# Ledger of designs, part 33: designed miniproteins, single chains, continued (2)

Each design is a single chain, and the fold is of that chain. pLDDT is the mean over its residues in the fold that is shown.

## One batch from the design tools (miniprotein)

Design m5125
Fold by ESMFold2-Fast:
Structure m5125 (fold): chain A 112 residues (1-112)
Amino acid sequence: SLKELLEKLVELAEKFTNDPSVSLDEFLKAFDETLDKYASKEDKSKIKSFISEQISLLLAEGLITEKDVPAIALKILKYMLEASEESNNIDEVIEKTKEKIKKELEELLAPP
């Protein structure tokens, strides 16, 4: 199920976030291999594209560095996992996650 896939991805991202000896390239490889093993081709494509897009935007805006990538991926995956409790549709999970990220960024960037 989508929820079980997201639970596996969260566990993977937590492992990489807590181990400073593991490189970003090793994280990305393990992430891709987990998607290949447990996700449908469509779900893999959508999850990979969505997370890559969000991380690329945050890097481009200077809000995070490459060192932060596993921790940010973990946060996004946790939002996706929460959304998956209400829907087993990947497109709905992604849209709900986008709204949570947008709101959090707006609150972070808003002047006091």
Scores: mean pLDDT 80

Design m5126
Fold by ESMFold2-Fast:
Structure m5126 (fold): chain A 71 residues (1-71)
Amino acid sequence: MELEKKLEEALSKVIPKDFAGDVASRFVLLLKEGLTPEQAVDEVAREVEKTHSPEFAEKVREVLRKAIDEL
């Protein structure tokens, strides 16, 4: 729960807040399902690219990569 909230707050600085919450929740879920942090970043960015844009996917990737460096 705490990690998800921190990711949502970081993401909301670069993408819309509602979208940031969904991205944060999905990333945490993938980690719980046993993906490595790197695999989870790639999967979330792939989903964002398909549902929104490559530009949003790049911003999401940058924020999540910074977060995994602290894990």
Scores: mean pLDDT 80

Design m5127
Fold by ESMFold2-Fast:
Parts: C-alpha cells; sequence; structure tokens
Structure m5127 (fold): chain A 90 residues (1-90)
C-alpha cells in the first residue's frame, strides 16, 4: 500500500521536474493557470507525502514560483535540489 503510493509520487515528481526543466531550457515562463493548478495539487497531496517527498514538493513549488517571475536561474537551482532529493529516495 505505502510502497505503491510512494512509487506513484516519485513518478509524478519526475514528470513535473522534466516539464519544468523543459520550460527553463526554452526560457518559457509557466502559464499562470497551470502554475496554480500544479501548486493546488501539491498542497492537496502534501498530507499523503513522506518528509522527503514534502521536501521535493517544496522545491518544485519554489521552482514554479521562480518560473512565474521569469527567473530561470533560480528555477534551475530549485529543480536541481528536487532532483538530488528524488535520487536519494531511490
Amino acid sequence: EREEREEAFLELFESLIDYLERLVKNKVTIPEKEAEEILAFLDRIRPELTPKQREVADYIKKAIEALKEGNFEEAQKYIDKARELLDEMR
């Protein structure tokens, strides 16, 4: 039960990080509606997350906020931290 849920969240975080990295690479800001939907989703799942998964979600949220401002350097920094934490959970 818990392991299946943890695996699903890891796949979700990888997909979100890949999406955000693509935006940074192309120097495209995240659309406001998409940012709001992703942030709301991360907030909804937060009680289901382990402490490490919450850290990953927090860095993804920071990357989204940076992308909303067009700060690609800061966004990349948070994406890198999210990837490091995700790799530690493997």
Scores: mean pLDDT 81

Design m5128
Fold by ESMFold2-Fast:
Structure m5128 (fold): chain A 114 residues (1-114)
Amino acid sequence: DLKKVEEKVRKRLKAYAERFGLSNDDREILRFLAEEEGLSEEVIEEILKLPPHTAMIVLELISATGISIETALEILKKVGPAEVYEKIENIRRYSDDAEEAKEKLRKWIEEVLK
């Protein structure tokens, strides 16, 4: 359900704004998160052209696995943003730590790109 994913992303962006003392502007929050991940300005601008929920999913894929923006967009094209988001949530929920979650997400990405 894409609407539920959009609502979950909106809540997460608001939580990040509160945590880091940012405005509730989605673009400003997403820019901050992308800059903290060490992404180049060129990549940040491409991410910020996407709808906020899509931008957040792309950021989460890149930050977790180190894949390119082009690879992240290919995954979204093949699977769909709602299904990708639910997969990321399920992996995080059922992983013991962040490193296990990254490993599971990387393996899933390899399967999607076959």
Scores: mean pLDDT 83

Design m5129
Fold by ESMFold2-Fast:
Structure m5129 (fold): chain A 94 residues (1-94)
Amino acid sequence: SEEEVKRIIEETLEKIKEYLSPEQQKELDKLYEELLTQPVESMVSAFRTYVEILIRELARTDPEKAAAVEELLRETNASLGLPPAPRLVPPPPA
């Protein structure tokens, strides 16, 4: 299943690239290289966190592309048998 997880992540990243600028594609390639050095659990978590950040960034300039990438993330989570990632809710300021 580790090889299958890596394949699913790779295929998803290639699909995401269609919605990205050349600069964002370079950053995604760097992330993918880094992900390949990590254990599967860490790789999946880092991938999900990065894509959520990417969706947020895309939403500022192109909400339609952000929605498309969010849909790809949902499909990938389903393919990996994972529930939706909980949003990073910062603790309320003291």
Scores: mean pLDDT 72

Design m5130
Fold by ESMFold2-Fast:
Structure m5130 (fold): chain A 78 residues (1-78)
Amino acid sequence: GLVLSDETIEAMFKVIDTDKDGVIDGDEIARLPAVIEGILGVSLTPEEVAAADKDGDGTIDFDEFKALVRKVEEKRNA
């Protein structure tokens, strides 16, 4: 489908969040483009990954990750 369910986005987040701390941090952020490309077939740019870190603390929480995935869906769906 053109729109992912919240459950699918949560599953993607859990694949990346290997230490189960509820955020994607520096080492896990390096894996983020591969997971998105594998599931959505769309490559993330480094700029798009950096934009997902809205608070600039070097971590991506679930809400920021969900916003990134929705932005990628728009890019794919347009």
Scores: mean pLDDT 72

Design m5131
Fold by ESMFold2-Fast:
Structure m5131 (fold): chain A 103 residues (1-103)
Amino acid sequence: SVEELAAKLKAYGLDPTNPNDPLIVAAKKGLARRGVIPDTLELDAENLQAILDLLETFDLNGDGTLSTEEIKRVQSLYGCPVTGVLDVATIECLAERIPPLPR
C-alpha cells in the first residue's frame, strides 16, 4: 500500500508526504531521467515502490535502515563521492547509476 511504502521510505530518512522533500525530489528526478518513473509530482504506489527499490538496493543488510558504512560502500561501488551521508547529491548520483530491477 502507499501507506506501507511511505513508512518504509520514512525509515530510510525520506518524507514522501512532502512532494518538495529534497531527497524525494532528487530520487524522482534521477529515476525519471533514466525512464524508470514518469517525471510528475504525483507519488503513487508505483513511484514510491521505484524509490524504495532504489534505497533497498543499497540497504546491504536489509534492516530497513542505512548505516554510514553501507552508504560509503554503495557510493564507492557506483563511483559517487564517498561522504557516508544520504544527501541530495548522493541520491541523484545513485538514482542515475544503479541499474533498474531486471524484473
Scores: mean pLDDT 73

Design m5132
Fold by ESMFold2-Fast:
Structure m5132 (fold): chain A 60 residues (1-60)
Amino acid sequence: MKVKVTVKITHKKSGETYEEVFEADSLEEAQKQIERLKKGVERSLNKDDFELEVVDIEVE
């Protein structure tokens, strides 16, 4: 089973948005990848300046 996830990253101060799409083999793997992305944003980018939002999850 394939899972397609669309995430949106927003820079709060500028209003810039970035969409990224990735595939995972299961919903569990998709959730783990989302968690890794959230940790990456918090570590690499100021958490107060950026928001990560899950826009869509499609299951095959």
Scores: mean pLDDT 74

Design m5133
Fold by ESMFold2-Fast:
Structure m5133 (fold): chain A 105 residues (1-105)
Amino acid sequence: MKKAEEELKKVRDYREKVREIVAALHRQPLPVAELAERFGVDPETVELVYKALQLLEILEKDPSVPDEYIERLRRILAGEVTPQQARDLIEELEKKLGIKVEVPE
């Protein structure tokens, strides 16, 4: 791609921010709005990270869940998927598994 270097920098920045949010959540549960302001991301991005972390903790303990879903959740936590793809997967998993994950407001 003619702009590959610029796009790689944007992807790297997004991945670093997602990983920093994951690390912050492991240290202390913080409100979505506070983390969004701290890392300069949409509140939806923080909410998706919270939900992905909670779903991953539940699904890693269930051997009947397809490995593909666990891998997709890990990719969300690595910042390797779009917010829309993350939302769609989380909604699908909540619906199929009857799980409702809570997010601090």
Scores: mean pLDDT 74

Design m5134
Fold by ESMFold2-Fast:
Structure m5134 (fold): chain A 75 residues (1-75)
Amino acid sequence: SMKEERKNELLARAEREARELGAEAFAQNVPQSVIDEAWRILLEGVAEANRLADEDPERAEKIAEEALRRAREVL
C-alpha cells in the first residue's frame, strides 16, 4: 500500500542520513559523549516517527526531519 511505501521510504532515508552523520562525526573526531547524545536524539525521534507513521505519515516525516536537525546541531 502507499502507506507502507511511505514508511519504507522514511526508514531508508533515516538510515542513510544516520550513516552519513556517523561518518561525519568520525571524520571530525567528535567526542564519544557528543556522538552518544546525537544518536540518542536521532533514535528517540525515529521511534516516535515510527509510532505515528500509520496514523499520520506526514507528521511522522516532520518528526524524523526535526530529530535529524537536532542531532546535527549537537554534533
Scores: mean pLDDT 76

Design m5135
Fold by ESMFold2-Fast:
Structure m5135 (fold): chain A 82 residues (1-82)
Amino acid sequence: EEREKRVKQLNAFYEKNKPKFDEIKGKKGVETWKFIYEYRLEELKILGAPEEEIKFWQDLLDMAKNAKNKEAREKAIKEYEK
């Protein structure tokens, strides 16, 4: 079943990235945001999210590369999630 398969893939993904996630939690700036958005994109792909949703996060990743205002980016993400 697709659901069970995705759950296993998601758990493997989390286990694989757990050390890297811990490493970045103290870091700030564009590199941290790039990793977070890449992490979310990979997670969404495993979950089988719509292409539109994946594209949204890809656009955020591209913008984070040039963003100086991290707080504005974070606010926009929270508004989108609601």
Scores: mean pLDDT 68

Design m5136
Fold by ESMFold2-Fast:
Structure m5136 (fold): chain A 98 residues (1-98)
Amino acid sequence: SQTTQQGYYNGSQAAAPYGQQGNGSQAMFNAISAMLSSGISPSDIINSMGLSAQIIGHNSQDQIQQVQDLTQQAIDYIQQGDYDGAYQYITQANSIIG
């Protein structure tokens, strides 16, 4: 119960990689939400995130697939209205990308 109530730090963004002060995961969440709202398909968003993992993160093929899977789960949660669940997966994907 105590651990569950320590989400009380208001969904603090995953520590942004250094110069980004926790904005990386929020920016990614906002970008994905905006893309979905503009009618961009989930598959196009997932492919874009995989490409980011490959190019920016210099990640292995397994890590690229992990980012794509996490992005798919995040989109599913956004479409269900579970933004906290979506943010958890986006935070994990952002940590892999950079």
Scores: mean pLDDT 70

Design m5137
Fold by ESMFold2-Fast:
Structure m5137 (fold): chain A 80 residues (1-80)
Amino acid sequence: SIAALIEEAKERIRAARSMEELVEVLFETVARLLPLLTPEQAARLAELVAAFFRRLPGMSLEEAKEAAIALLDEVLALAE
């Protein structure tokens, strides 16, 4: 389910040791979510991911983890 995928992804993001690991987890999660979403939900996910990556260069690892978790929570709300 989408909820189970998102909860697994949040745990992996919290455990990430570097920005590279966080970005890898996020891309893997997006790839697994895309086949489960409607075109409208997928478009919104793309907007959220683009906004996240625009902010990423100015963020610490901790800030990036919080932002990534918030992104995943918003995606879960879209899928309800």
Scores: mean pLDDT 86

Design m5138
Fold by ESMFold2-Fast:
Structure m5138 (fold): chain A 90 residues (1-90)
Amino acid sequence: SLSDEEKILEEKRKLMFEYLKENEPPGVKVLDLKISEDPKDPSKLVIEVEVQIEGHPPVTLRVLVDKDASILEMIEAIKEAILAAQKALS
């Protein structure tokens, strides 16, 4: 069974994934979203977002955020990573 902390992270993951799926940028599909603690820094979370950019195979983007980051701050960091990936593949 999951700890209470793991359950909270899973609920945040679900909420962010739903938001990103409903707000996909043109030419981008959001396929998966995972959140875990950073094994190198206990003050950080690792967000892994799998996206498919039009004309390219799926890619996993890795984003580091503070553990106390708001949902909005995490979503903004993910959006910036997706935009950077789109520009790199253009």
Scores: mean pLDDT 86

Design m5139
Fold by ESMFold2-Fast:
Structure m5139 (fold): chain A 96 residues (1-96)
Amino acid sequence: DEARKETEKKLEEEVKKAVENGLGELLKELDKLSEEYKNTPDPKKQEELRKRHRELQIKIINEMIKILKKIGKESDNKETVQEYLDSLEAMKKKVE
């Protein structure tokens, strides 16, 4: 299925651009929060870090949704784009 492969390649290229243009900072902050969580004995600070982690996950998901909507405008395979959008919306609901 060439149309699906082309859509996936466009997704990979746009994600790479997004990582270079701000998404990478969100991913780095997410990793840093995970490290702080492992290294903190304070339960109150752990709860604060969990809340920040959730907020960052939502921001990352929203950025990926924007990328998919952009790809959807350029792609002839709207079904594949919609499948990915549905998956991201489901992930967002689980994190919220």
Scores: mean pLDDT 77

Design m5140
Fold by ESMFold2-Fast:
Structure m5140 (fold): chain A 64 residues (1-64)
Amino acid sequence: SAAENGKAAAEAIKKASGASGDKAGNSAVYATATGSPEAGARMAERLTGVPKEEAKKYLEIAVT
């Protein structure tokens, strides 16, 4: 379930930013590994340019 949630979050970030799936996917993996949507959102902003607050909303589903 965490992997499926991470994939969905990565897809949303990719769609919002137009960035590569790898950059979006790394952000989702980091959120899951740390248990922190905020930490993942910081990485997503750095890698994809998606605003931290927007990325955090997507990454909340990755943290189960």
Scores: mean pLDDT 74

Design m5141
Fold by ESMFold2-Fast:
Structure m5141 (fold): chain A 88 residues (1-88)
Amino acid sequence: GLERLEELVKRLEELAEELIELAKEYAEKTGDVPKGIAYILIAIGDVIEAELLLEKAKKGEISPEEAIAELEKMIEELEELIKEIKEK
């Protein structure tokens, strides 16, 4: 349960780092600095939420199953966003 959750948090952190790098490249290529900043804020926000979900699960405040489901959804949303940016 918790080991899988920790693996998903790490995967989300890796995707967030990729999104931050892509956001910088997007801003440089398009000149749309506000949109680039918005992507960076999404990445940072998702990392914070993932870390909070892990902490809550470790404390028994939520089930590991509920935390895993939420993290898998966040990972899918980040993967779709990264794909969209790469196609621009």
Scores: mean pLDDT 87

Design m5142
Fold by ESMFold2-Fast:
Structure m5142 (fold): chain A 72 residues (1-72)
Amino acid sequence: KEELKERLKKAFEALGYNPTDEEIEQLLADADVDGDGKLGEEILEFQRKYGLLPDGTLDRVTLEGLVEKLKS
């Protein structure tokens, strides 16, 4: 969960978004993402929760979908 949070933050920053720690924590809480130390499983859970392609990567489509949910 904490590793996913840090990776999400860096990925959003790389795409020109600057989410707050609180916004990222809200996304993680809304997705009910709890990690057993497997980043791929946590990413897949995110993608399933938000109806995105479940390929286990933090690609542009996944991040754009999360931004849309964050702003709703």
Scores: mean pLDDT 64

Design m5143
Fold by ESMFold2-Fast:
Structure m5143 (fold): chain A 86 residues (1-86)
Amino acid sequence: SEVEELVRRARELTEKAVEALKAGNEKEALEYAREFFKVAVELEKTGDPEAVVEAVGLEMRILAALLDNGLEHLAPEIAKLRKEAE
């Protein structure tokens, strides 16, 4: 289904964002996060509760990677990207 394809894309973008954060590549991480939030908004629009929970979990994984890699200063930028995708 389209929902399953969006979930797969959201997971792929999350893994790429986390990998970029681990590498200290802030610009690349923010670009993957931007694309993630566009997909997350589409998942939320489906009204599928499982898709919404998945999107929230993937966002929490990105935020955890900020903390784990000492990049907490990017949290306000991540918040902006979320709002821009709405």
Scores: mean pLDDT 87

Design m5144
Fold by ESMFold2-Fast:
Structure m5144 (fold): chain A 68 residues (1-68)
Amino acid sequence: FAQQAIDDIRGGIDQARINIENGDYDMAKKQLEASKSLAESLKAKYPQYQSEVDKLLKEVEKLEKEIK
């Protein structure tokens, strides 16, 4: 269900932030890539959640810039 997918994306972003703080950029990058893929799939399948998913994608992009 879409709400569970949104929660999973958010959880992945939160875990990525923790891994960035710990210096584990490899794990953080994998978590951000997984969250981004899930978000893009959800957005394509359920356009009604576009605004919420776009906010999550923006957070992913911001964190990706921090590990480059």
Scores: mean pLDDT 81

Design m5145
Fold by ESMFold2-Fast:
Structure m5145 (fold): chain A 89 residues (1-89)
Amino acid sequence: AVAEEEALKQGREQQARLLQEITAQLKAMTDAQIQAVIKDVVAQLIEIAGVSDEEKAEIEAQTADVIADLTDGQARAALYSKRLLEQQQ
């Protein structure tokens, strides 16, 4: 039991760190790139977890809400970044 609890804790810590790294990268991306990366990561997590179709639908609905929240603030930053890139080319 103790060894299983340690393994689960280490797994959560690794997952949290990976999510932090992904979140930092997403802040620099465009809305379309953000949506694509989040959808891909969520699809991989669902596949690994082996969740039911009902649970998958709930996770996908919650993911859509998270994408909306992240992209609403990010849209202006992405537009500003695009302008800077156009000035370099």
Scores: mean pLDDT 65

Design m5146
Fold by ESMFold2-Fast:
Structure m5146 (fold): chain A 62 residues (1-62)
Amino acid sequence: GPELEAEARRLVREAMERGGGRITREDAEAIARQLSERFGVSLEEALRLVDRQGAAVAVEEL
């Protein structure tokens, strides 16, 4: 839902800002686990969302 997507984008952006414009697989997995626990989505779904948001943010900042 909109809250899940907004939170995913926020967490991914924060991780990428701290990582110099990149998100590590370790950070992506940590964010995905947090989203899975809070929103009740599977880890697989959360990881796909994190990867999608990371790609979108990276393209916007290039």
Scores: mean pLDDT 78

Design m5147
Fold by ESMFold2-Fast:
Structure m5147 (fold): chain A 62 residues (1-62)
Amino acid sequence: MELPEEYVEEAKKLGFTPEVRDGELYFIDEKGRRLDELSLAVLAALGDEKARRLLDIAAEFA
């Protein structure tokens, strides 16, 4: 896993656990759903503020 520890902590505050599988980044939400970056972007576009915040944080650490 190649994520900065600050990014992991911020993601967990939003209810997401970052996970790298086969070189791809996923996020596990508080309900155990696995979300890729496209799913997260769609949720943010539909008004999910936690998904939007996570994408904003990812931009700071990418």
Scores: mean pLDDT 75

Design m5148
Fold by ESMFold2-Fast:
Structure m5148 (fold): chain A 65 residues (1-65)
Amino acid sequence: SPEVERARELAKKGGGVVSGYETAELLKRAGLSEEEAWSRAGYSGINGGLMSGHSAVGAVEAALE
């Protein structure tokens, strides 16, 4: 899916990590609510950490069923 491919692209650009913000945006594109996307990405709207690329890809795949 485009969202999974984007998560992999972001992980490559980030040296194996993806920001919580970028992960949350992909989860919203995958059909999650903003609240659920932020929760799964560890992002608060202001502060977000980094996720491993594996975790970010897995979260997007899970959101797409």
Scores: mean pLDDT 80

Design m5149
Fold by ESMFold2-Fast:
Structure m5149 (fold): chain A 101 residues (1-101)
Amino acid sequence: SEGEELLERAREELRRYREALARGDREAARAAFERAADHIRRALLVALREGDVEGVERAIELAREMRRLAEEYGDAESALEAGILEGLGRIVLGVLKLQGI
């Protein structure tokens, strides 16, 4: 599905983010972070449209992992952005529950 493809792209960018952080490449890390965040946001919108609770939960887990990595490497700005994305996922999950999905 479109959502599954977006989540897989997000996982690939998260792997690039981790690798860039490990080698101290701040520019590559930020670029990978932004691409991962974009894919997660799009996946959340697809999951909302399709009533895909499992897709929302997977997107939340990826955002949480991004936040943990940013915190581990001392990137407070990226940690905040990932936390906002995790919060967006929880809002989407709440909307689906209110719709009886």
Scores: mean pLDDT 89

Design m5150
Fold by ESMFold2-Fast:
Structure m5150 (fold): chain A 78 residues (1-78)
Amino acid sequence: EEEKKKAEEEKLAEAAEKGLKEGEKLAEEGIPEEEMEKIIEEGKKAEKEFSDADEEKKVEYAYKIGLGIGIQKKLAEE
């Protein structure tokens, strides 16, 4: 049981990290502002739904949250 829980936590951390890095790269590559805004909004929705989501959905939400944060962080540096 604890091994499964640890594996799930690792998946969430990896998904969030992957999202963050990809989000930063998308902002660096200069995708359209409208597309960046959509990704950020999806991240905000995922953040609101995260605590109530099932384990599989939480991995998807962690990735989307990461993407939004990555884009916002890179844009703030500009």
Scores: mean pLDDT 78

Design m5151
Fold by ESMFold2-Fast:
Structure m5151 (fold): chain A 87 residues (1-87)
Amino acid sequence: GAERARKLIEEAKNYLKKGVSLEEQGKLDEAAETFEKAYNLALEASKIARELGDVDLEAEATLVIIQATVGLKSLAKKGNEKAKEFL
């Protein structure tokens, strides 16, 4: 349901923020794992939103997927193997 999708998006946004913080600390492996978690949570939320036909909720989940992907691409460019393996 929509409540589950909203909770998944909230959790994904929290992991996205944590991933950025970990990257700033130079903890690149932990940042990659955290962005991957944000991506997977947002992907699940996107699937639920699609099943509900909730275009606004799907758009919100998609924005988090894009942000997590940008984070992973940044880490991959820095030579992080975990980020490269996920992409």
Scores: mean pLDDT 89

Design m5152
Fold by ESMFold2-Fast:
Structure m5152 (fold): chain A 75 residues (1-75)
Amino acid sequence: DEELKKKYEEKKKERDKIWRELEELTGEEAKRLKEKLDAILKEAEATGDPELLLSTLTAITGRLKVELEKAKKEL
């Protein structure tokens, strides 16, 4: 499904942007979080369900937004 692929790529770009900002602010903490989130996404990918993959990526992106806001407040 081309629409699901577009949504996935767009959400991935949003995640990557937030990730770069978080890594700049927290360094090693961000790297540890990335390892945990990458494992969760890999499990979703293994199911072969594109809706689950997109919803999992969306949840990961949401969590990263919360962590970024927290890091900014702790500066």
Scores: mean pLDDT 80

Design m5153
Fold by ESMFold2-Fast:
Structure m5153 (fold): chain A 88 residues (1-88)
Amino acid sequence: METFKRLAKLAAKAHETKDYEAARKEAEELLAEAEKSGEVRRVSDEEKRSSVYVPAEIAELLKDPEKRKEAEELAREVEEAMKKAYEE
């Protein structure tokens, strides 16, 4: 959660400063550190043919099709927290 809130604040700062290259580099470093700590994991996005970073709890729930609704609810909570951090 903290990593995604920091990403939202970086996006807000990039929007104000128009320095998207510096924000992108900082976001990549932040996501790499979070992946090493186990806070986030990459999951395959079959529709986009890419991988996306998600909180580790959501990644675990996505392994079980019956828990997809629970994963979607947690993703919504993460999106709300990021939106609040972006608006701060």
Scores: mean pLDDT 72

Design m5154
Fold by ESMFold2-Fast:
Structure m5154 (fold): chain A 56 residues (1-56)
Amino acid sequence: SALAEAAARADPAAAERLRAGVESGDDQTANRAGTRLAVAAGGEAAQAFYDELRAA
């Protein structure tokens, strides 16, 4: 979605860490990266990115 893409562009490093945390089952890494992404892009855009990761 456009929101998920906006989140990834706002903080690519946080987006990549969130993906890595979700893929490895590392809840602490995922939570920290998700918080950083929400600060950079807003909670709605960060949530859209997270939801797309879980759907893949």
Scores: mean pLDDT 84

Design m5155
Fold by ESMFold2-Fast:
Structure m5155 (fold): chain A 71 residues (1-71)
Amino acid sequence: MEKKEEILKLFEEKAERLSTPDVRELALANVKEAIDSLEEITDELYEKIKKFVDNMTPEVLEALAKVAKEK
């Protein structure tokens, strides 16, 4: 499977547990934009992202949502 799709799925599942729909949609839109800008995701980056998602807090999701709004 494509690593980009797996990463988006991990963010979606974590965001669903930690945030309201509005915050989730904005955060995921920004994450998708960032991932789509990458040509390839290395194994090292993939593992770092998985650890980041595992340790994600509601505050981090709100920060990701705010970045999308300021663009």
Scores: mean pLDDT 72

Design m5156
Fold by ESMFold2-Fast:
Parts: C-alpha cells; structure tokens; sequence
Structure m5156 (fold): chain A 65 residues (1-65)
C-alpha cells in the first residue's frame, strides 16, 4: 500500500509537469489538486486523479481556479 501511494504521488508530479493548468501540492499528508476551471481537460484529469487517490486511501481534494 505505501509503495503504491508513493508511485501515485510520483505520477501526480509528472502529470503536473505536463499540464501547466494543473497544480499538485502535498500538504499535511493530503494531496491538493488544483485545476483551471476554464480548461475541461484539466478539470477532468484532476477529478480522475482525486478519485484514484481516494481509492488508494490517500486523502485528496479538488480545487478549481
């Protein structure tokens, strides 16, 4: 489980590097994913990542900017 969580966080950071409309922050053991609400792809990607984090037992929050 812990190794899977580490891999997921690494994937989140890589995704954030590829999408400038998406930002990822790790804060107090929680993952915060912020997406530009005007970009449908960024919002959809962020929502999917939050759902995946939740299934892995990682506390995650979606924010729109």
Amino acid sequence: MEEVKKKFIEELKETAKQLPELSVEEKDGKIVITADKSNVVAVATAALLVAEASFLGIEAELRLK
Scores: mean pLDDT 76

Design m5157
Fold by ESMFold2-Fast:
Structure m5157 (fold): chain A 71 residues (1-71)
Amino acid sequence: MEEARRRAEQVREEAQRRVAELRKELNDYLRKNSSLSVDEVTQLSVETAREMRRILEEGRRREEELLEEAR
């Protein structure tokens, strides 16, 4: 059971790291493209937030599966 908890923690950390990378990529893109319209910035922010949520939800589901399989 402890091994499943460690694997679940790794899955969570991987999801968190990927989210941090996406956030950095968005910030870098916005900084390089300061001439973007408010609508364009809003679209990119919404799309990035949606992708980050998807990654976190997938990570949470995998974490739950690993913990349930170990029970």
Scores: mean pLDDT 79

Design m5158
Fold by ESMFold2-Fast:
Structure m5158 (fold): chain A 80 residues (1-80)
Amino acid sequence: MLEEAREFLEEAEEKVKEAEELFKQGKPEEARKVIEEMSQKFEENVEVIKKAISESPELREEFERLYQRWIELAQKVLKA
């Protein structure tokens, strides 16, 4: 379970960077697709994430920071 959460965190970090890079390159449609796919994956992994956060305070803080960064990026891309 913790390994699944850590693996998802790493994938999510890479996807956030990918979407950020696409938006920076003037490819908002591609960035939106990445954001949409990640939103679905967050929903699918909510229970795994909740359990990992409960067991690891460090993972909780990392997920919280990642999610905040994700929301900021999504607002910029989806409202553009």
Scores: mean pLDDT 78

Design m5159
Fold by ESMFold2-Fast:
Structure m5159 (fold): chain A 72 residues (1-72)
Amino acid sequence: MIKRPTPEELARPLTEKERRLVEAFKAGILSPDGLAEAAGVTVEELKAMAERRGVSLRDYLIGLARAEEAHR
């Protein structure tokens, strides 16, 4: 299990699902259901993605948004 996101992991190219999550989050979608729908995943899968990083869903989304900004 991934305990914490490393800067290197956050700097890696985002998956298609992660990019869709970041786009939805930047568009102001904050509900887990809305984020999951926009990314084409289930709420359970979305929670599992955050859990693998050992962070809350909110912190996971903030981390992904920062990683995307670093690639632009």
Scores: mean pLDDT 70

